# Ledger of designs, part 89: designed miniproteins, single chains

Each design is a single chain, and the fold is of that chain. pLDDT is the mean over its residues in the fold that is shown.

## One batch from the design tools (miniprotein)

Design m3087
Fold by ESMFold2-Fast:
Structure m3087 (fold): chain A 107 residues (1-107)
Amino acid sequence: MTPAEILEKTVEELEKLKKETKLSKEAREVLEALIEDLRKLAELLKKYEEEKVPNSVLIEEIELALKLMDSTLEYLEKYDPEFAEKVKPILEKTKKELEEKKKEIEE
């Protein structure tokens, strides 16, 4: 899978979780913001793959995705710990797949 495909799959999993779970207003707004940001990053990475940009540029966008996921999880753990436990497995899997891709690009 490309980094863009990993983010697209993560967005699908997060949207499914959002539909299946009754969320607080605050948790919903934070999750919706993450979904939008990850969609934008997936589109950007897809464009960068087509344009064959330098690996450093791809790595920067992957690192941004990782930072956004970490920040979102920290916020959810503070305001909605039960929902954070449901989100965590999805984000941890995505982080692992993105870190593996980052390592492949750096090697």
Scores: mean pLDDT 84

Design m3088
Fold by ESMFold2-Fast:
Structure m3088 (fold): chain A 57 residues (1-57)
Amino acid sequence: RDAVLARISEVTGLSVATLRRLRAESRDLAEFRGRIGEAMAARGLPQETQDAVFALL
């Protein structure tokens, strides 16, 4: 799981600490995907980057 978060961090520019917090605040994987999606959209990341991140989850 931490290796996946490290890859997401590299792709998105979000810190691993931020990703761990979002995971801890999520009830399940669907909630976690939603929270990461919102964080990526808030940063203005392109859809291609979002799709790459979701492929890791």
Scores: mean pLDDT 80

Design m3089
Fold by ESMFold2-Fast:
Structure m3089 (fold): chain A 89 residues (1-89)
Amino acid sequence: LASEVMELIGEMFEAALNKDWEELKKKIEELVELLKKLPKEQQEKLIGAIVELLYETEQYEVLELLLKIAKEKDEELAKLLEKKIEELE
């Protein structure tokens, strides 16, 4: 699961670099589905790491899209993402 999450993050970065927003959306949806299946503790740690990575690399559009898709798929994941983003501002 953790290796699958890291693979999806790499694919998301590649899609964003290529401006392939359809592929990016697909990879983000896959990431959200994997995160939903993780234990709460791992979910919190991975979301924190993902948000920090996207923020530090200035991938703000990717972070915004991730939050939007999370709000559609899982309200608790979306709240966790919002809290982690707020901590970095």
Scores: mean pLDDT 80

Design m3090
Fold by ESMFold2-Fast:
Structure m3090 (fold): chain A 89 residues (1-89)
Amino acid sequence: LLQQAQDALERAETAISAGDEDDAVKHLKKVLDIADKLAKQGQYDTAFELLDQAEKLSEQLPNSKLRIKLQEEIGVRYLKIAVNKVFPK
């Protein structure tokens, strides 16, 4: 999972540099999915680090609508992971 997340982050950076916003969003969303899986396995710190990296890369997206939607999704996932860490089921 961590290697897949690092690969997705690298692909997102490449897509941003190439101006391919749709491909960048696709790879960043994959990072979010991997962060959720790591959090479900109890790897909360790694999951938060991945969300923080995705947030930093999202700031480089020139399309404000895509950037805002992605950042809102990151925020929701961060909150869910934080709640599950404090109140484990």
Scores: mean pLDDT 79

Design m3091
Fold by ESMFold2-Fast:
Structure m3091 (fold): chain A 60 residues (1-60)
Amino acid sequence: SADEKLKELKEKFFEEIAKLEDEYAAVKDTDKDKAEQILKEMEKLKEEYEKQAEEIEKAE
């Protein structure tokens, strides 16, 4: 079902995002280049998640 697929997608997304948030917090004041890289990765991950979630909802 769509709900089950969305739940699994959401769980994976939040685990990945949490790791990136921790990495960002560790480097944001000491390595701005790396911090910007992590922010871009987080944005990409959020866009991918939203797109996949929307596709699942539309498909079912």
Scores: mean pLDDT 81

Design m3092
Fold by ESMFold2-Fast:
Structure m3092 (fold): chain A 75 residues (1-75)
Amino acid sequence: AVEELRARARQLKDAFERGRASVDESDHPLIDKLLEAYDAIVAGDFERARALLSEVLAQNYSPTIQEILATLEAL
């Protein structure tokens, strides 16, 4: 479960890093916060990841982020 979550976080980080240049500059702070959250998951800092993803969800709802947060809370 934890290794699968880390692998998913690496994939999402890579996708957002590659896609960042194609996103409006006004959305860059949100993307950067997501990248920081995924880095925290990869590093095993699940408490930090939960805090960052909760902040993102409070500003903008996303089914993908909600699913990841639910997985972290179940750990």
Scores: mean pLDDT 77

Design m3093
Fold by ESMFold2-Fast:
Structure m3093 (fold): chain A 106 residues (1-106)
Amino acid sequence: SSEIDSVIESIGTELLLSSSQKTQLKEAVSNLSKNVPDSVIIEFLQAFLAFVKDPSKYKELNNAAAGILTDTVDPVEFSSLSPGQKFSTLLKLLESYNVTYQALLK
């Protein structure tokens, strides 16, 4: 959980998130952690942070998300989004990950 909190704070800094948006992100991650191991969540959040900083990291993010990004995020379009829109995209990805995770279990 301390590693998750650290990555959330890093994402918050990169996306210029308000305190309320950071709380919303923590709640979304907490809900996901009921079904998904913390190590998997950390890997996904770190890959997302890397992608936000560098769009060339899209494949790494898509791999961490087990391919669920194919029809949901275009890397060029994403780079043009506002910080608030990038945050909304993250919340949608976390929800999609939660819904599909059971089908992606190895």
Scores: mean pLDDT 76

Design m3094
Fold by ESMFold2-Fast:
Structure m3094 (fold): chain A 81 residues (1-81)
Amino acid sequence: SLLDELVAELERLRATLSPLEAGRAMMELIVRYIERKHPDDPERIARARAQAAAWKAELATLSDAERAALVDMLIALARKE
């Protein structure tokens, strides 16, 4: 499924990139998932993009340990969708 593809790619990013790079790339993938799942909902897509931008800004202020925890949380949340 589209969700299974998302989760697999999020796990790949966590395994192959630094926590900062993984977190940034994961935010982009989550936005792309929302665009593909809800292509006719421009308001939802706009909110997803705004939230991703806010999370990327917050990610920059975190320690590497906090970034890794956030990455783990994002994967766990994606699995629950």
Scores: mean pLDDT 84

Design m3095
Fold by ESMFold2-Fast:
Structure m3095 (fold): chain A 67 residues (1-67)
Amino acid sequence: MKAPAEEIKAKALEILKKQGVTDAKVTVLNDGSLIKIETSKKFDLLPLARELRPLLREPFGIDFVLV
């Protein structure tokens, strides 16, 4: 199911915060088919991808950037 960018960002930030990442920048691109995550800390992508999958337009990608 496609969700608005605001909801996708909020959910991603919530999941990242649960993993101790509070400074992440999340950008939703390509009308919900690409998420870019910029953070100074490593995190587990599997729970993030699993929780976000129903909110994203398929096929979707997640780009992770350490800054």
Scores: mean pLDDT 76

Design m3096
Fold by ESMFold2-Fast:
Structure m3096 (fold): chain A 86 residues (1-86)
Amino acid sequence: SMEEKLAESTFRMFEEEDPELAKEIEKALKEGDYEKAEELMKEAVERIVEKYKEEFNLSDEVTEALRKLLEEQAKFALEVLKKQLE
């Protein structure tokens, strides 16, 4: 489904930024520790946001908007993955 492809794309983004952190997220998901998975995904989002802020010299306002967008994308991916594991 499109939802599954978006969740996969989000996880791939995390893997490309930090493969070790992505493995920890996958482990938390497999163990059913969704709270830990969400916390680790937020950490991945922060790393991506900081990288883009530095690379593109983003304003604080744009940086905050990007953070919120990526956090919502991560939450969506988590909900899709939770449904696949049930």
Scores: mean pLDDT 83

Design m3097
Fold by ESMFold2-Fast:
Structure m3097 (fold): chain A 116 residues (1-116)
Amino acid sequence: SEEDLKEALRLAEQAKKKLEEAIKYGEKALKTGDDKDGKEVMELAGEAALLVSEVAFLARQNGDEETAKIAEEAVELAKKAAEYASNKDFEKAIELLKKALELVNKGIELLKKKLE
């Protein structure tokens, strides 16, 4: 339904904000080595993965297989980023978060087009 796609868009935009914040904390963790900044990366990346997982579910339920696949790829990248952050590999975590963000942005554009 249109309401499901609007909800998917809302969740995707929330995920975008969390990924952007995770990247900022990751960059801070690279400079400072602060465990608190690293924990924020893990938490924000995990929250983004959960939000994008719901986007994938809603897109698939509404026949939007293209958006669902892109969202599923973003989920896997965000999960891997959280794992790298857990191991204090913040350079790799940031790389994967940026790739996840690009996919989320693409998903947002696709959802906006479908809502016309």
Scores: mean pLDDT 91

Design m3098
Fold by ESMFold2-Fast:
Structure m3098 (fold): chain A 85 residues (1-85)
Amino acid sequence: LYEIIVTVTANSKPVTVSIPYNEYTLSTENAVANAGETAVARQILDMPKEQAEEYAKGLDELLKKWAEREGAENVSVSVELKELE
């Protein structure tokens, strides 16, 4: 089992981040951060290691591109993949 952890810091405006469901998703928790707050979105995945790593990489690229459009001073984001077993 793998956990994807998305940490979002909202500096100047509220931000919501949701991780999309897929056929491997066991649970998902969205991040809702008010201005000046840090929040965490989580998703537990039952998928092979290589697929989990590629999924986390794709999500990291997507979210960093989004954060760049919002401005680095306004929003920061990080994605972590953690093995649960």
Scores: mean pLDDT 80

Design m3099
Fold by ESMFold2-Fast:
Structure m3099 (fold): chain A 66 residues (1-66)
Amino acid sequence: PELVQSVLTGELVPKSLATPIYEGDELLGYADEITIAMRQLEGYLNGKPVSEEELLEEARERAKKK
């Protein structure tokens, strides 16, 4: 299976478990679905809920900086 590097963690994950991050038509990178789900759960448990949209925007900003 093809592996991609998660812009959220820097770890290699299966591409099938990663969401592509785009700026217009340009592929900037990938964010792994597991980290997105874990951060949403951690936010909920700590009284600081975060949306998937917020995490994808963070991923886009991280990808742009690299």
Scores: mean pLDDT 79

Design m3100
Fold by ESMFold2-Fast:
Structure m3100 (fold): chain A 88 residues (1-88)
Amino acid sequence: MEELKKLEQQTLEEIKEVAKLDDIDEAVQKLNEVLQKYTEQLRKLKEQHKDDEVMVKGLEESIRQIHEWLELPEEVQKKELEELREQL
């Protein structure tokens, strides 16, 4: 639980830093890299806690949401990142 919360906070901070990049194309590329890394970390955490059904299901849901983002067209990812920039 603490480990997952720390990982989520660290990933959110990395996303905010990426959103501040002037080049939107590079920002989208780096955001996809951050999310792919986060997905792999979540998968490792899932393997470590495979007997904890509640944690496993929570991690699977998080992985599914990230996959939905990674499957979005690049133009949609750019628009969402531009919206995030306006809020930062």
Scores: mean pLDDT 80

Design m3101
Fold by ESMFold2-Fast:
Structure m3101 (fold): chain A 65 residues (1-65)
Amino acid sequence: SVSREVGLLIRLMGETTRVPGASVEIKDDKIVLRLEGVSPAERERLIRIAEEVARETGMELEIEL
C-alpha cells in the first residue's frame, strides 16, 4: 500500500540523517543513496536498509560511494 511505502521511505531518510556523510535523495521512481566518507560498518547497514526499501517499494536504487 502507498502508506506502507511512504513509511519505508521515511525510515530510510531518518536512518541516513543520523549518519555523518550519508545523504539520500528520493525521486519519482529512484532512491539515490550517497555514502561518501561513511564508515564501512554504517555503509553496509545503510545499503542493506536501502536495498530492502527499494525492493518493497519497487523503486530503482542508485548507490554513490
Scores: mean pLDDT 83

Design m3102
Fold by ESMFold2-Fast:
Structure m3102 (fold): chain A 102 residues (1-102)
Amino acid sequence: KKEEVRALLFILRIQADFIAKKLEELGYKEYADRVKELVDRFIAEAETATPEQVREIGDRLISELEQLAKEAEKENPKAAEVIRLLIDTVRQLLTEILEAME
């Protein structure tokens, strides 16, 4: 199941890159850079983490992305929607990663 976890982390990275590109297209490079930073930190921490630690750092990532979406919403609701698509993806992939770690 180690290969499954690595594949899911790779999928998360690809989705985050897609979301960051959409934010850049909307003129929000700063939000794009923060999205990439938050996701890269999660992936780096998750590679060596226990399932309990992955849940904790995953919940932290979701919380930080939710805060970023609230900030973006004040400037452009469309940028917030793009970030919320990533939050939905993170929630789904986090569940699958934790199952793959069983």
Scores: mean pLDDT 87

Design m3103
Fold by ESMFold2-Fast:
Structure m3103 (fold): chain A 51 residues (1-51)
Amino acid sequence: SPVLQQMIQQMRAVADMEDQILKVKKEDPSNKEAVEKILEEGKQKLQEIQQ
C-alpha cells in the first residue's frame, strides 16, 4: 500500500532526525544551528514523502 509505505517513510525520517539531534546535543548542547539544520532537513523530507 502506497499510504502505508509513506507512513513508514515518515516514521523513519522522524527517527533519523531525533537520532541526529541527540548526537549533536551529546557533543555540544549549545549548538542550536546544527539542531535547526536537522529540523529543517527533517521537515523537507516529510513534505517530500507526503507528495
Scores: mean pLDDT 81

Design m3104
Fold by ESMFold2-Fast:
Structure m3104 (fold): chain A 58 residues (1-58)
Amino acid sequence: MPSREEQEETLTRHLRSLGIPEPRARRLAREMVRLIQQGDLAGLLRLVNEAVEEAERL
């Protein structure tokens, strides 16, 4: 059963596989998990959009 830390690690690796550099990918993953827990959908959408745009520019 994955812990929050393990979920953040998994998400970070996934974002890195999309071409997002580790420092940014790790911050994005942590922020996404935090925003989900807080119910901040607007913030989550901003981060998701940023990650997708970065990945698509590759």
Scores: mean pLDDT 74

Design m3105
Fold by ESMFold2-Fast:
Structure m3105 (fold): chain A 79 residues (1-79)
Amino acid sequence: SKEEVIKRLEELIKKLKEALPKLPEELKPLAEELLKQVEGTLEYLKNSSEDALSEEEYEQILKLLEGTEKKLEELLSLS
């Protein structure tokens, strides 16, 4: 559901914000860019007049969620 996707995006934003102060200074801009992308997607969904996500929209957001989580894990592994 759209509500479940919004909740997952909010949880990812929280994880990114918690990770940011623990990253080396040189990696912080990369994490900040990921945070910006996730926050932008969340704002788009909250401002959307559509109550339900299409299958295509769901798949695109799922890829963003999974891709961002993987990138965050990679950034933390470089620390």
Scores: mean pLDDT 79

Design m3106
Fold by ESMFold2-Fast:
Formats: structure tokens, sequence, C-alpha cells
Structure m3106 (fold): chain A 81 residues (1-81)
């Protein structure tokens, strides 16, 4: 069985999303969570479910940072992705 580049990309994206969720929910590192989620969107725009999850993390991170306008913007993108 040959693992495809797309399968490797998905695995890396899922690990990055897990790190962002830990920063967001356990460590209170909202800025770190947002930066990691932004990198997921930039690196893996071809993975719609991954992009959607990253947008949700961005929305929650910005909401916790007090940027309600940015939080709403990312929330809308998550619902459209």
Amino acid sequence: MKITDEEIDEAIALIMLAVAKLDLHRYGDYEGAAKTAEKVVERFPHLPEVVRDAYRILAEAYEKMGDTEKAEEWRKKAEQA
C-alpha cells in the first residue's frame, strides 16, 4: 500500500488542528491556537473538512481574545466551507 501525498497532508493537518485545539481549550493560548489554525488554512486549502475545522478554531480563538468582529467573520467562513 502506497500512502499518497494527500493522505500525508490530511494527517499533518489533523495533528496541527489537535495542537490548536489543545492551545485553545486546555492551555488558554488563544493567539497560538489562531496562528496554527491560520497555517492549516494556508497549507491545506484543498481539504474542505480540515479548513472548516480550522475556521471554527479561529472563530473561537478570536472570540476569547475579545475580537467579536473577527470571530463572526471566521464563523461565517466555517459554515460556508
Scores: mean pLDDT 82

Design m3107
Fold by ESMFold2-Fast:
Structure m3107 (fold): chain A 76 residues (1-76)
Amino acid sequence: SAMRRERAARAREELLARAREAGREEVLERIRAAPEAAFLLLAWGREAAEAGRDLPEEEVAEARELLRELGLYEPP
């Protein structure tokens, strides 16, 4: 929903701010180029965990793989 998209946008803005502070041009560009869907799934996962819910593993895996390819997220 719109609220999840807003939280995804907030997560992106926070990552952009960190990359800018660190002067990491390459990371900054990767975050800017990352598709909204990756941040939507990531933000949704965090919300579900905070609410005491589990997300479908396949959806989380898809988001993790996408962000990992961009160098923004790696599995534990």
Scores: mean pLDDT 62

Design m3108
Fold by ESMFold2-Fast:
Structure m3108 (fold): chain A 81 residues (1-81)
Amino acid sequence: SLKDKILEVIDKFKSSVNLSAEAEKEVEKFKEEVEKAETPEQLREIVDRATKRLLRLTKNDPKTAQAVLEMAQEIHKLIKE
């Protein structure tokens, strides 16, 4: 399903980075909101909010911030289909 593909992208992101405890909690919240979403519009809004929060938490870590952006781009590509 679309949600399963999105969750796989999020899990791949988690495995590629070292997150703070606060950022880890935000990723888990992101996954929960994805599972509860019922429309593509809700998924886009969830991705945008989670991306914004994760970027704020990783502003002093350019490598992780770049991984957040790459995750968001891949998820938006999935939602467009």
Scores: mean pLDDT 86

Design m3109
Fold by ESMFold2-Fast:
Structure m3109 (fold): chain A 69 residues (1-69)
Amino acid sequence: ASAYVKLGDEALLKGQVDDALAAYEKALRLDPSLAPSILQKLNAVKASLPKSTAEAIEAGLKAIIADLA
């Protein structure tokens, strides 16, 4: 689970929305309790990302979390 979170973080910093979402989805499927941590991490880096990239990843993460619930 934590390895996929790291992959998602890397893709997030590169602005690779699809890669970030794919990695976070795998992490959440292995450990759904990571959802608050992943969202907190996105909020922490949101200010350093382009607005469109941050919004796309946030929307995608919320959709994945909703699907798992």
Scores: mean pLDDT 75

Design m3110
Fold by ESMFold2-Fast:
Structure m3110 (fold): chain A 76 residues (1-76)
Amino acid sequence: SAADEEIRRLEKKLEELEEELKRKLEKFKEDYKTLVRNNASKQEIRNFVLNKITELLLLVGEIAEVRAKISKLKRE
């Protein structure tokens, strides 16, 4: 059915977004370690963390929206 095809597309998008989140978290960890090793200023570290946490939260929000759409389609 069209609904089953839409669910499959959303599940694929969810997998892609979850892999993107995993990659971004690993990169955040490595970039943070690099800043600390290079004696970055407290302000530079703070700005880096704030910017990256905001980016990660937006991606988590998108994942939650896709999960909600899948759940709604499966229940309706």
Scores: mean pLDDT 87

Design m3111
Fold by ESMFold2-Fast:
Structure m3111 (fold): chain A 65 residues (1-65)
Amino acid sequence: MEELAKKALEKIAKILGTSKEDVEKALKEIIKNNNISKEKLIEDLINIYGLSEEEAEALVELLLK
């Protein structure tokens, strides 16, 4: 699970040209400040960043801890 989440963070970080730590911080802030559902976040991660469903689910689980 954590390995899939780390792969997802690395993939997004490469697309955005930033660090995995910055991506994780930004996504946690989005979750806290927006009434975004878990399902909608998974969908957006798949559609915007090309994550697999398993990678997106693992990342969301990591972010909600």
Scores: mean pLDDT 79

Design m3112
Fold by ESMFold2-Fast:
Structure m3112 (fold): chain A 94 residues (1-94)
Amino acid sequence: MDALQDKIATETAKSIEEASKQFLEDKDGDVVVKETALGILLAAASLAASLAKSKESIEAVKRALETLARAAESLGTPLGKLIAEKARKLAEEL
């Protein structure tokens, strides 16, 4: 397997999971800004998913996507729900 691609996928996934946890706990942010940021994180997670080849990197991406989905759902908006649905579907396809 390409060790560099797998490492990039794993590190990207960890960063997305951490950022998503911060968004899930932050109650004071602008909802539109949070939606935009979570959408960007979903795009990054999709790229990480395409690079993930090991069991470890795939599981890291799945955890990041589920945390991202929870953060998006916590916004209570239609766009947040759509981001969450796309994230969970991507995790199921890994």
Scores: mean pLDDT 83

Design m3113
Fold by ESMFold2-Fast:
Structure m3113 (fold): chain A 71 residues (1-71)
Amino acid sequence: HMKEEADRLYKEAKEAIEKGDLKTASQLLGRLVKLRNEAKKNGDTELAQYIANKVKELAELIEKKRKELGK
């Protein structure tokens, strides 16, 4: 089930961001982007938008954390 995978990836990405592991967080974000695109191809507009919102949130958190770490 695609939504459960998205929720798992989102949780793992947030944990990586909290730990300052931006490489892992970025890789997990990339997997969420792939899942979003797959939902769009399947015509699941609601799921695609749900994942897109998570992608946007994680991208903003990664940039915020990068600035905190002086990168």
Scores: mean pLDDT 85

Design m3114
Fold by ESMFold2-Fast:
Structure m3114 (fold): chain A 99 residues (1-99)
Amino acid sequence: DEKEKLLYAAQAIGTAETLLSLAEKNNNEELKELVKELLEAMVNQDEKKLEEIVKEIIKLLEKEGYPKSLIENVKRIPEDFKKAKELTAEYAKEMLKHL
């Protein structure tokens, strides 16, 4: 159970880190802002806001032609978050300090 929580938190945060890296590398301010909102929703444990932001990120990634594998990872964020809410919130809070 504890190892599974670590895996789910790592998956959700790892996807957020990938999105942030892509946003910074491509100077994509819109994606960077959405990732900040995603991390804030994780910190606040706001599942409804998280699902809304995930849908917005998916629409942007589809519009800009990003790979299906990345889009599928983003689609999994809400479910992974629900399985490890507190740990994911802690990791998200740490990421926001360095933004």
Scores: mean pLDDT 90

Design m3115
Fold by ESMFold2-Fast:
Structure m3115 (fold): chain A 67 residues (1-67)
Amino acid sequence: SLKKAIDDALDKAAQAVLDGKPLEEAQKLMIEELKKAGVPQSLIDQFSDPEMGELAIASAVASLKSQ
C-alpha cells in the first residue's frame, strides 16, 4: 500500500540518520525507496523538497528513537 511504502522509506531514512549519515543522504535514500515502491512522481517530488523531506525524516527519527 502507499502508506506502507512511505512508512518503510521513512524508516530507512531515519535509520541512516541514526547511523550518522547526513540528512541529505538519508533523503536521497528515502526517494530511492519510494521510487522502488512505485510511489507517484508528484509525491516523490514533495519528499525531494528540502523542507518537506527534512520534516518527514525528522518525524521518523523521533518515532524510531521512541521505538
Scores: mean pLDDT 81

Design m3116
Fold by ESMFold2-Fast:
Structure m3116 (fold): chain A 86 residues (1-86)
Amino acid sequence: KELEELTEKVREEAAKVAEKAGKKELAEKIRKAESIEEVAELVAEALLEQVENTPEVSEEEKEEARKKLEEELEKVRKLIEEIRKA
């Protein structure tokens, strides 16, 4: 139950971040995710796809996007580890 509640919280937070970034479709997919890992993968896919498909994005900007992506994934992993230790 606790893990499910945390998964729901992670979905909500990730969906809010996606909505603030103007990515409504991504937010909807995140809300349908069944696990924290699935949320992380959806965010990763969307960020990488947008960065790669933007012709005016420099390599430096792509690097920043990858860094942000890794930061989000790390937050998800930390939450999972906290549940495991509880």
Scores: mean pLDDT 71

Design m3117
Fold by ESMFold2-Fast:
Parts: sequence; C-alpha cells; structure tokens
Structure m3117 (fold): chain A 89 residues (1-89)
Amino acid sequence: DSEWEELVKRGLEIEKNYANMDEEQRKQAEEELRRLQAQGSILRGLTVEQVVENLRKGIAAKNEELIAFYELALRLMGEEDRLREIRAE
C-alpha cells in the first residue's frame, strides 16, 4: 500500500510538472512514467468502478494526493458526470 501510494504520488508529480519540462526532462519523465506503469500495472487495468472505489478510499483516508490522482483519472476517462456525483456527497 505504501509502495502503491508512492507510485501514485510520483506519477501525479510528473504529470503536474510535465508542461514546464524541457526536452531532456520530458524524456526522463516518460521513461520514469513507463517504469511506474510497469510497477503499478494494477492502475493500468482499473475499471471506472475500481477508480471510483479508490477515490472513495482516498476521501475516507483524507489523502489529498490520492484524491487528486483518481479525480484526474476519472476526468481523463471522460467520467466528469460521475466525478460531480461523488463530489456532491
């Protein structure tokens, strides 16, 4: 779980900073993201329902980085309506 949380936090950090990276930094970031995705294969195989469950767990744990990551994941999956529903709770 701690290892999984560290992978999520690092992935979020890379995504947050990617737009401000130079060409060499982007190459390193892409290699690191590929490595994180290989280690966190569970994230790659998540369904919308699993992402929602993980978001709810993050909310219950008051883990801001997990909340931010899974909210981003839902937006990228085109599930903005589902995200709005959860945020209304």
Scores: mean pLDDT 71

Design m3118
Fold by ESMFold2-Fast:
Structure m3118 (fold): chain A 88 residues (1-88)
Amino acid sequence: GGREDAELARDHALAGGEAESVEKRVGGALGAIGSGISGGLYAKKTGDKELAELAAKMAREGGLEAKDPIARLGGLGGARAALAFYES
């Protein structure tokens, strides 16, 4: 299902770090954030607010500081806006 597919995509992105390079670790973290956002969109479509909250939390707390797109776009404010949108 879509929830499992989003989780698998995140796990695959994180597991794709078969090399010790910083670049692959950054890619894995960005993939996890992207999967969290996709999970949130799925939750909005299906009405699963717990998954939307999880996606917002991952977007807020995941990534590597300045390389985290959600952190760069407003950090906590961005994550809260996403959650509020999914709750509407």
Scores: mean pLDDT 47

Design m3119
Fold by ESMFold2-Fast:
Structure m3119 (fold): chain A 60 residues (1-60)
Amino acid sequence: SQIEALQHTLETVQSQINDLEKKAEALRDKDPEKAAKYKEMVTSAQQQKNALEAQIQALQ
């Protein structure tokens, strides 16, 4: 179903967010510039996640 496909994409995006957050935290003190770049990527991925969640809700 369309909902199942969107949920699969949501799982992928959530996994990416978790990985990027972990990388940002690991570099917070060692390389704050690179940590900031990962944090920006997290923000973009969270926006994509929010859009996917909204689409899933709209289909219910």
Scores: mean pLDDT 87

Design m3120
Fold by ESMFold2-Fast:
Structure m3120 (fold): chain A 72 residues (1-72)
Amino acid sequence: MSPLERRAQALLARAQALLAQETDPALRAVLQEMIAALQRFLANPDDPNLEGALRQAEQLLAAVQARLAAAR
């Protein structure tokens, strides 16, 4: 498994964990779309845009986590 594939798998697990905690339907929809996109990239790991997509996913997940932390 390539380093990018391992990174995508880690992000997929993180997105699934956030989806289990998130109650906001708009953020749940965003997380579901991200999960679907990561699964598609894992089905085609030779995609030259994979690294850029992973970086965008990391930024989005960080924003969702920050929002959940602020809601306490």
Scores: mean pLDDT 77

Design m3121
Fold by ESMFold2-Fast:
Structure m3121 (fold): chain A 72 residues (1-72)
Amino acid sequence: STTQELVNHELKVAVVTAPTAEVAKEAEKLIGSQFKDPVAALKQIDILKDSSQPVQTRLAAVAALKQLAEQS
């Protein structure tokens, strides 16, 4: 779907803007994942990409993305 293509594109952006190497690696692992709820995934990716957010908030977003991928 177009929304899933957007998820993959936005995850690639999240990798290059990641606050740590660990977050970049986790985001890279999620590229190509088929999300059952791609809209919820996009919401978490937006938080993960937001450099104005605290690092802890961005870490929580990547953890939420991992949970969403496991539900798919």
Scores: mean pLDDT 82

Design m3122
Fold by ESMFold2-Fast:
Structure m3122 (fold): chain A 77 residues (1-77)
Amino acid sequence: MRAAEARERLERAARELAALAARVAASGREPSAEEEERLRELAERVEEAARELEEASGASREEVHRLMLTPLLEAAA
């Protein structure tokens, strides 16, 4: 996979996850089981895309994951 393509996938997945997490947080209500499952699926997709970027760019998975994890943890809190 090319680095540019891997980066685009990661950015897209991360944006989708952040958008859903922000929507749930802004609603002030408890997330539904469906929303919780969707958040889990998106988080898994972000991790997969991060791994692909690591392989394409040569950055360590831990470094890429750490950068992505910070916004995700804030969104999930």
Scores: mean pLDDT 71

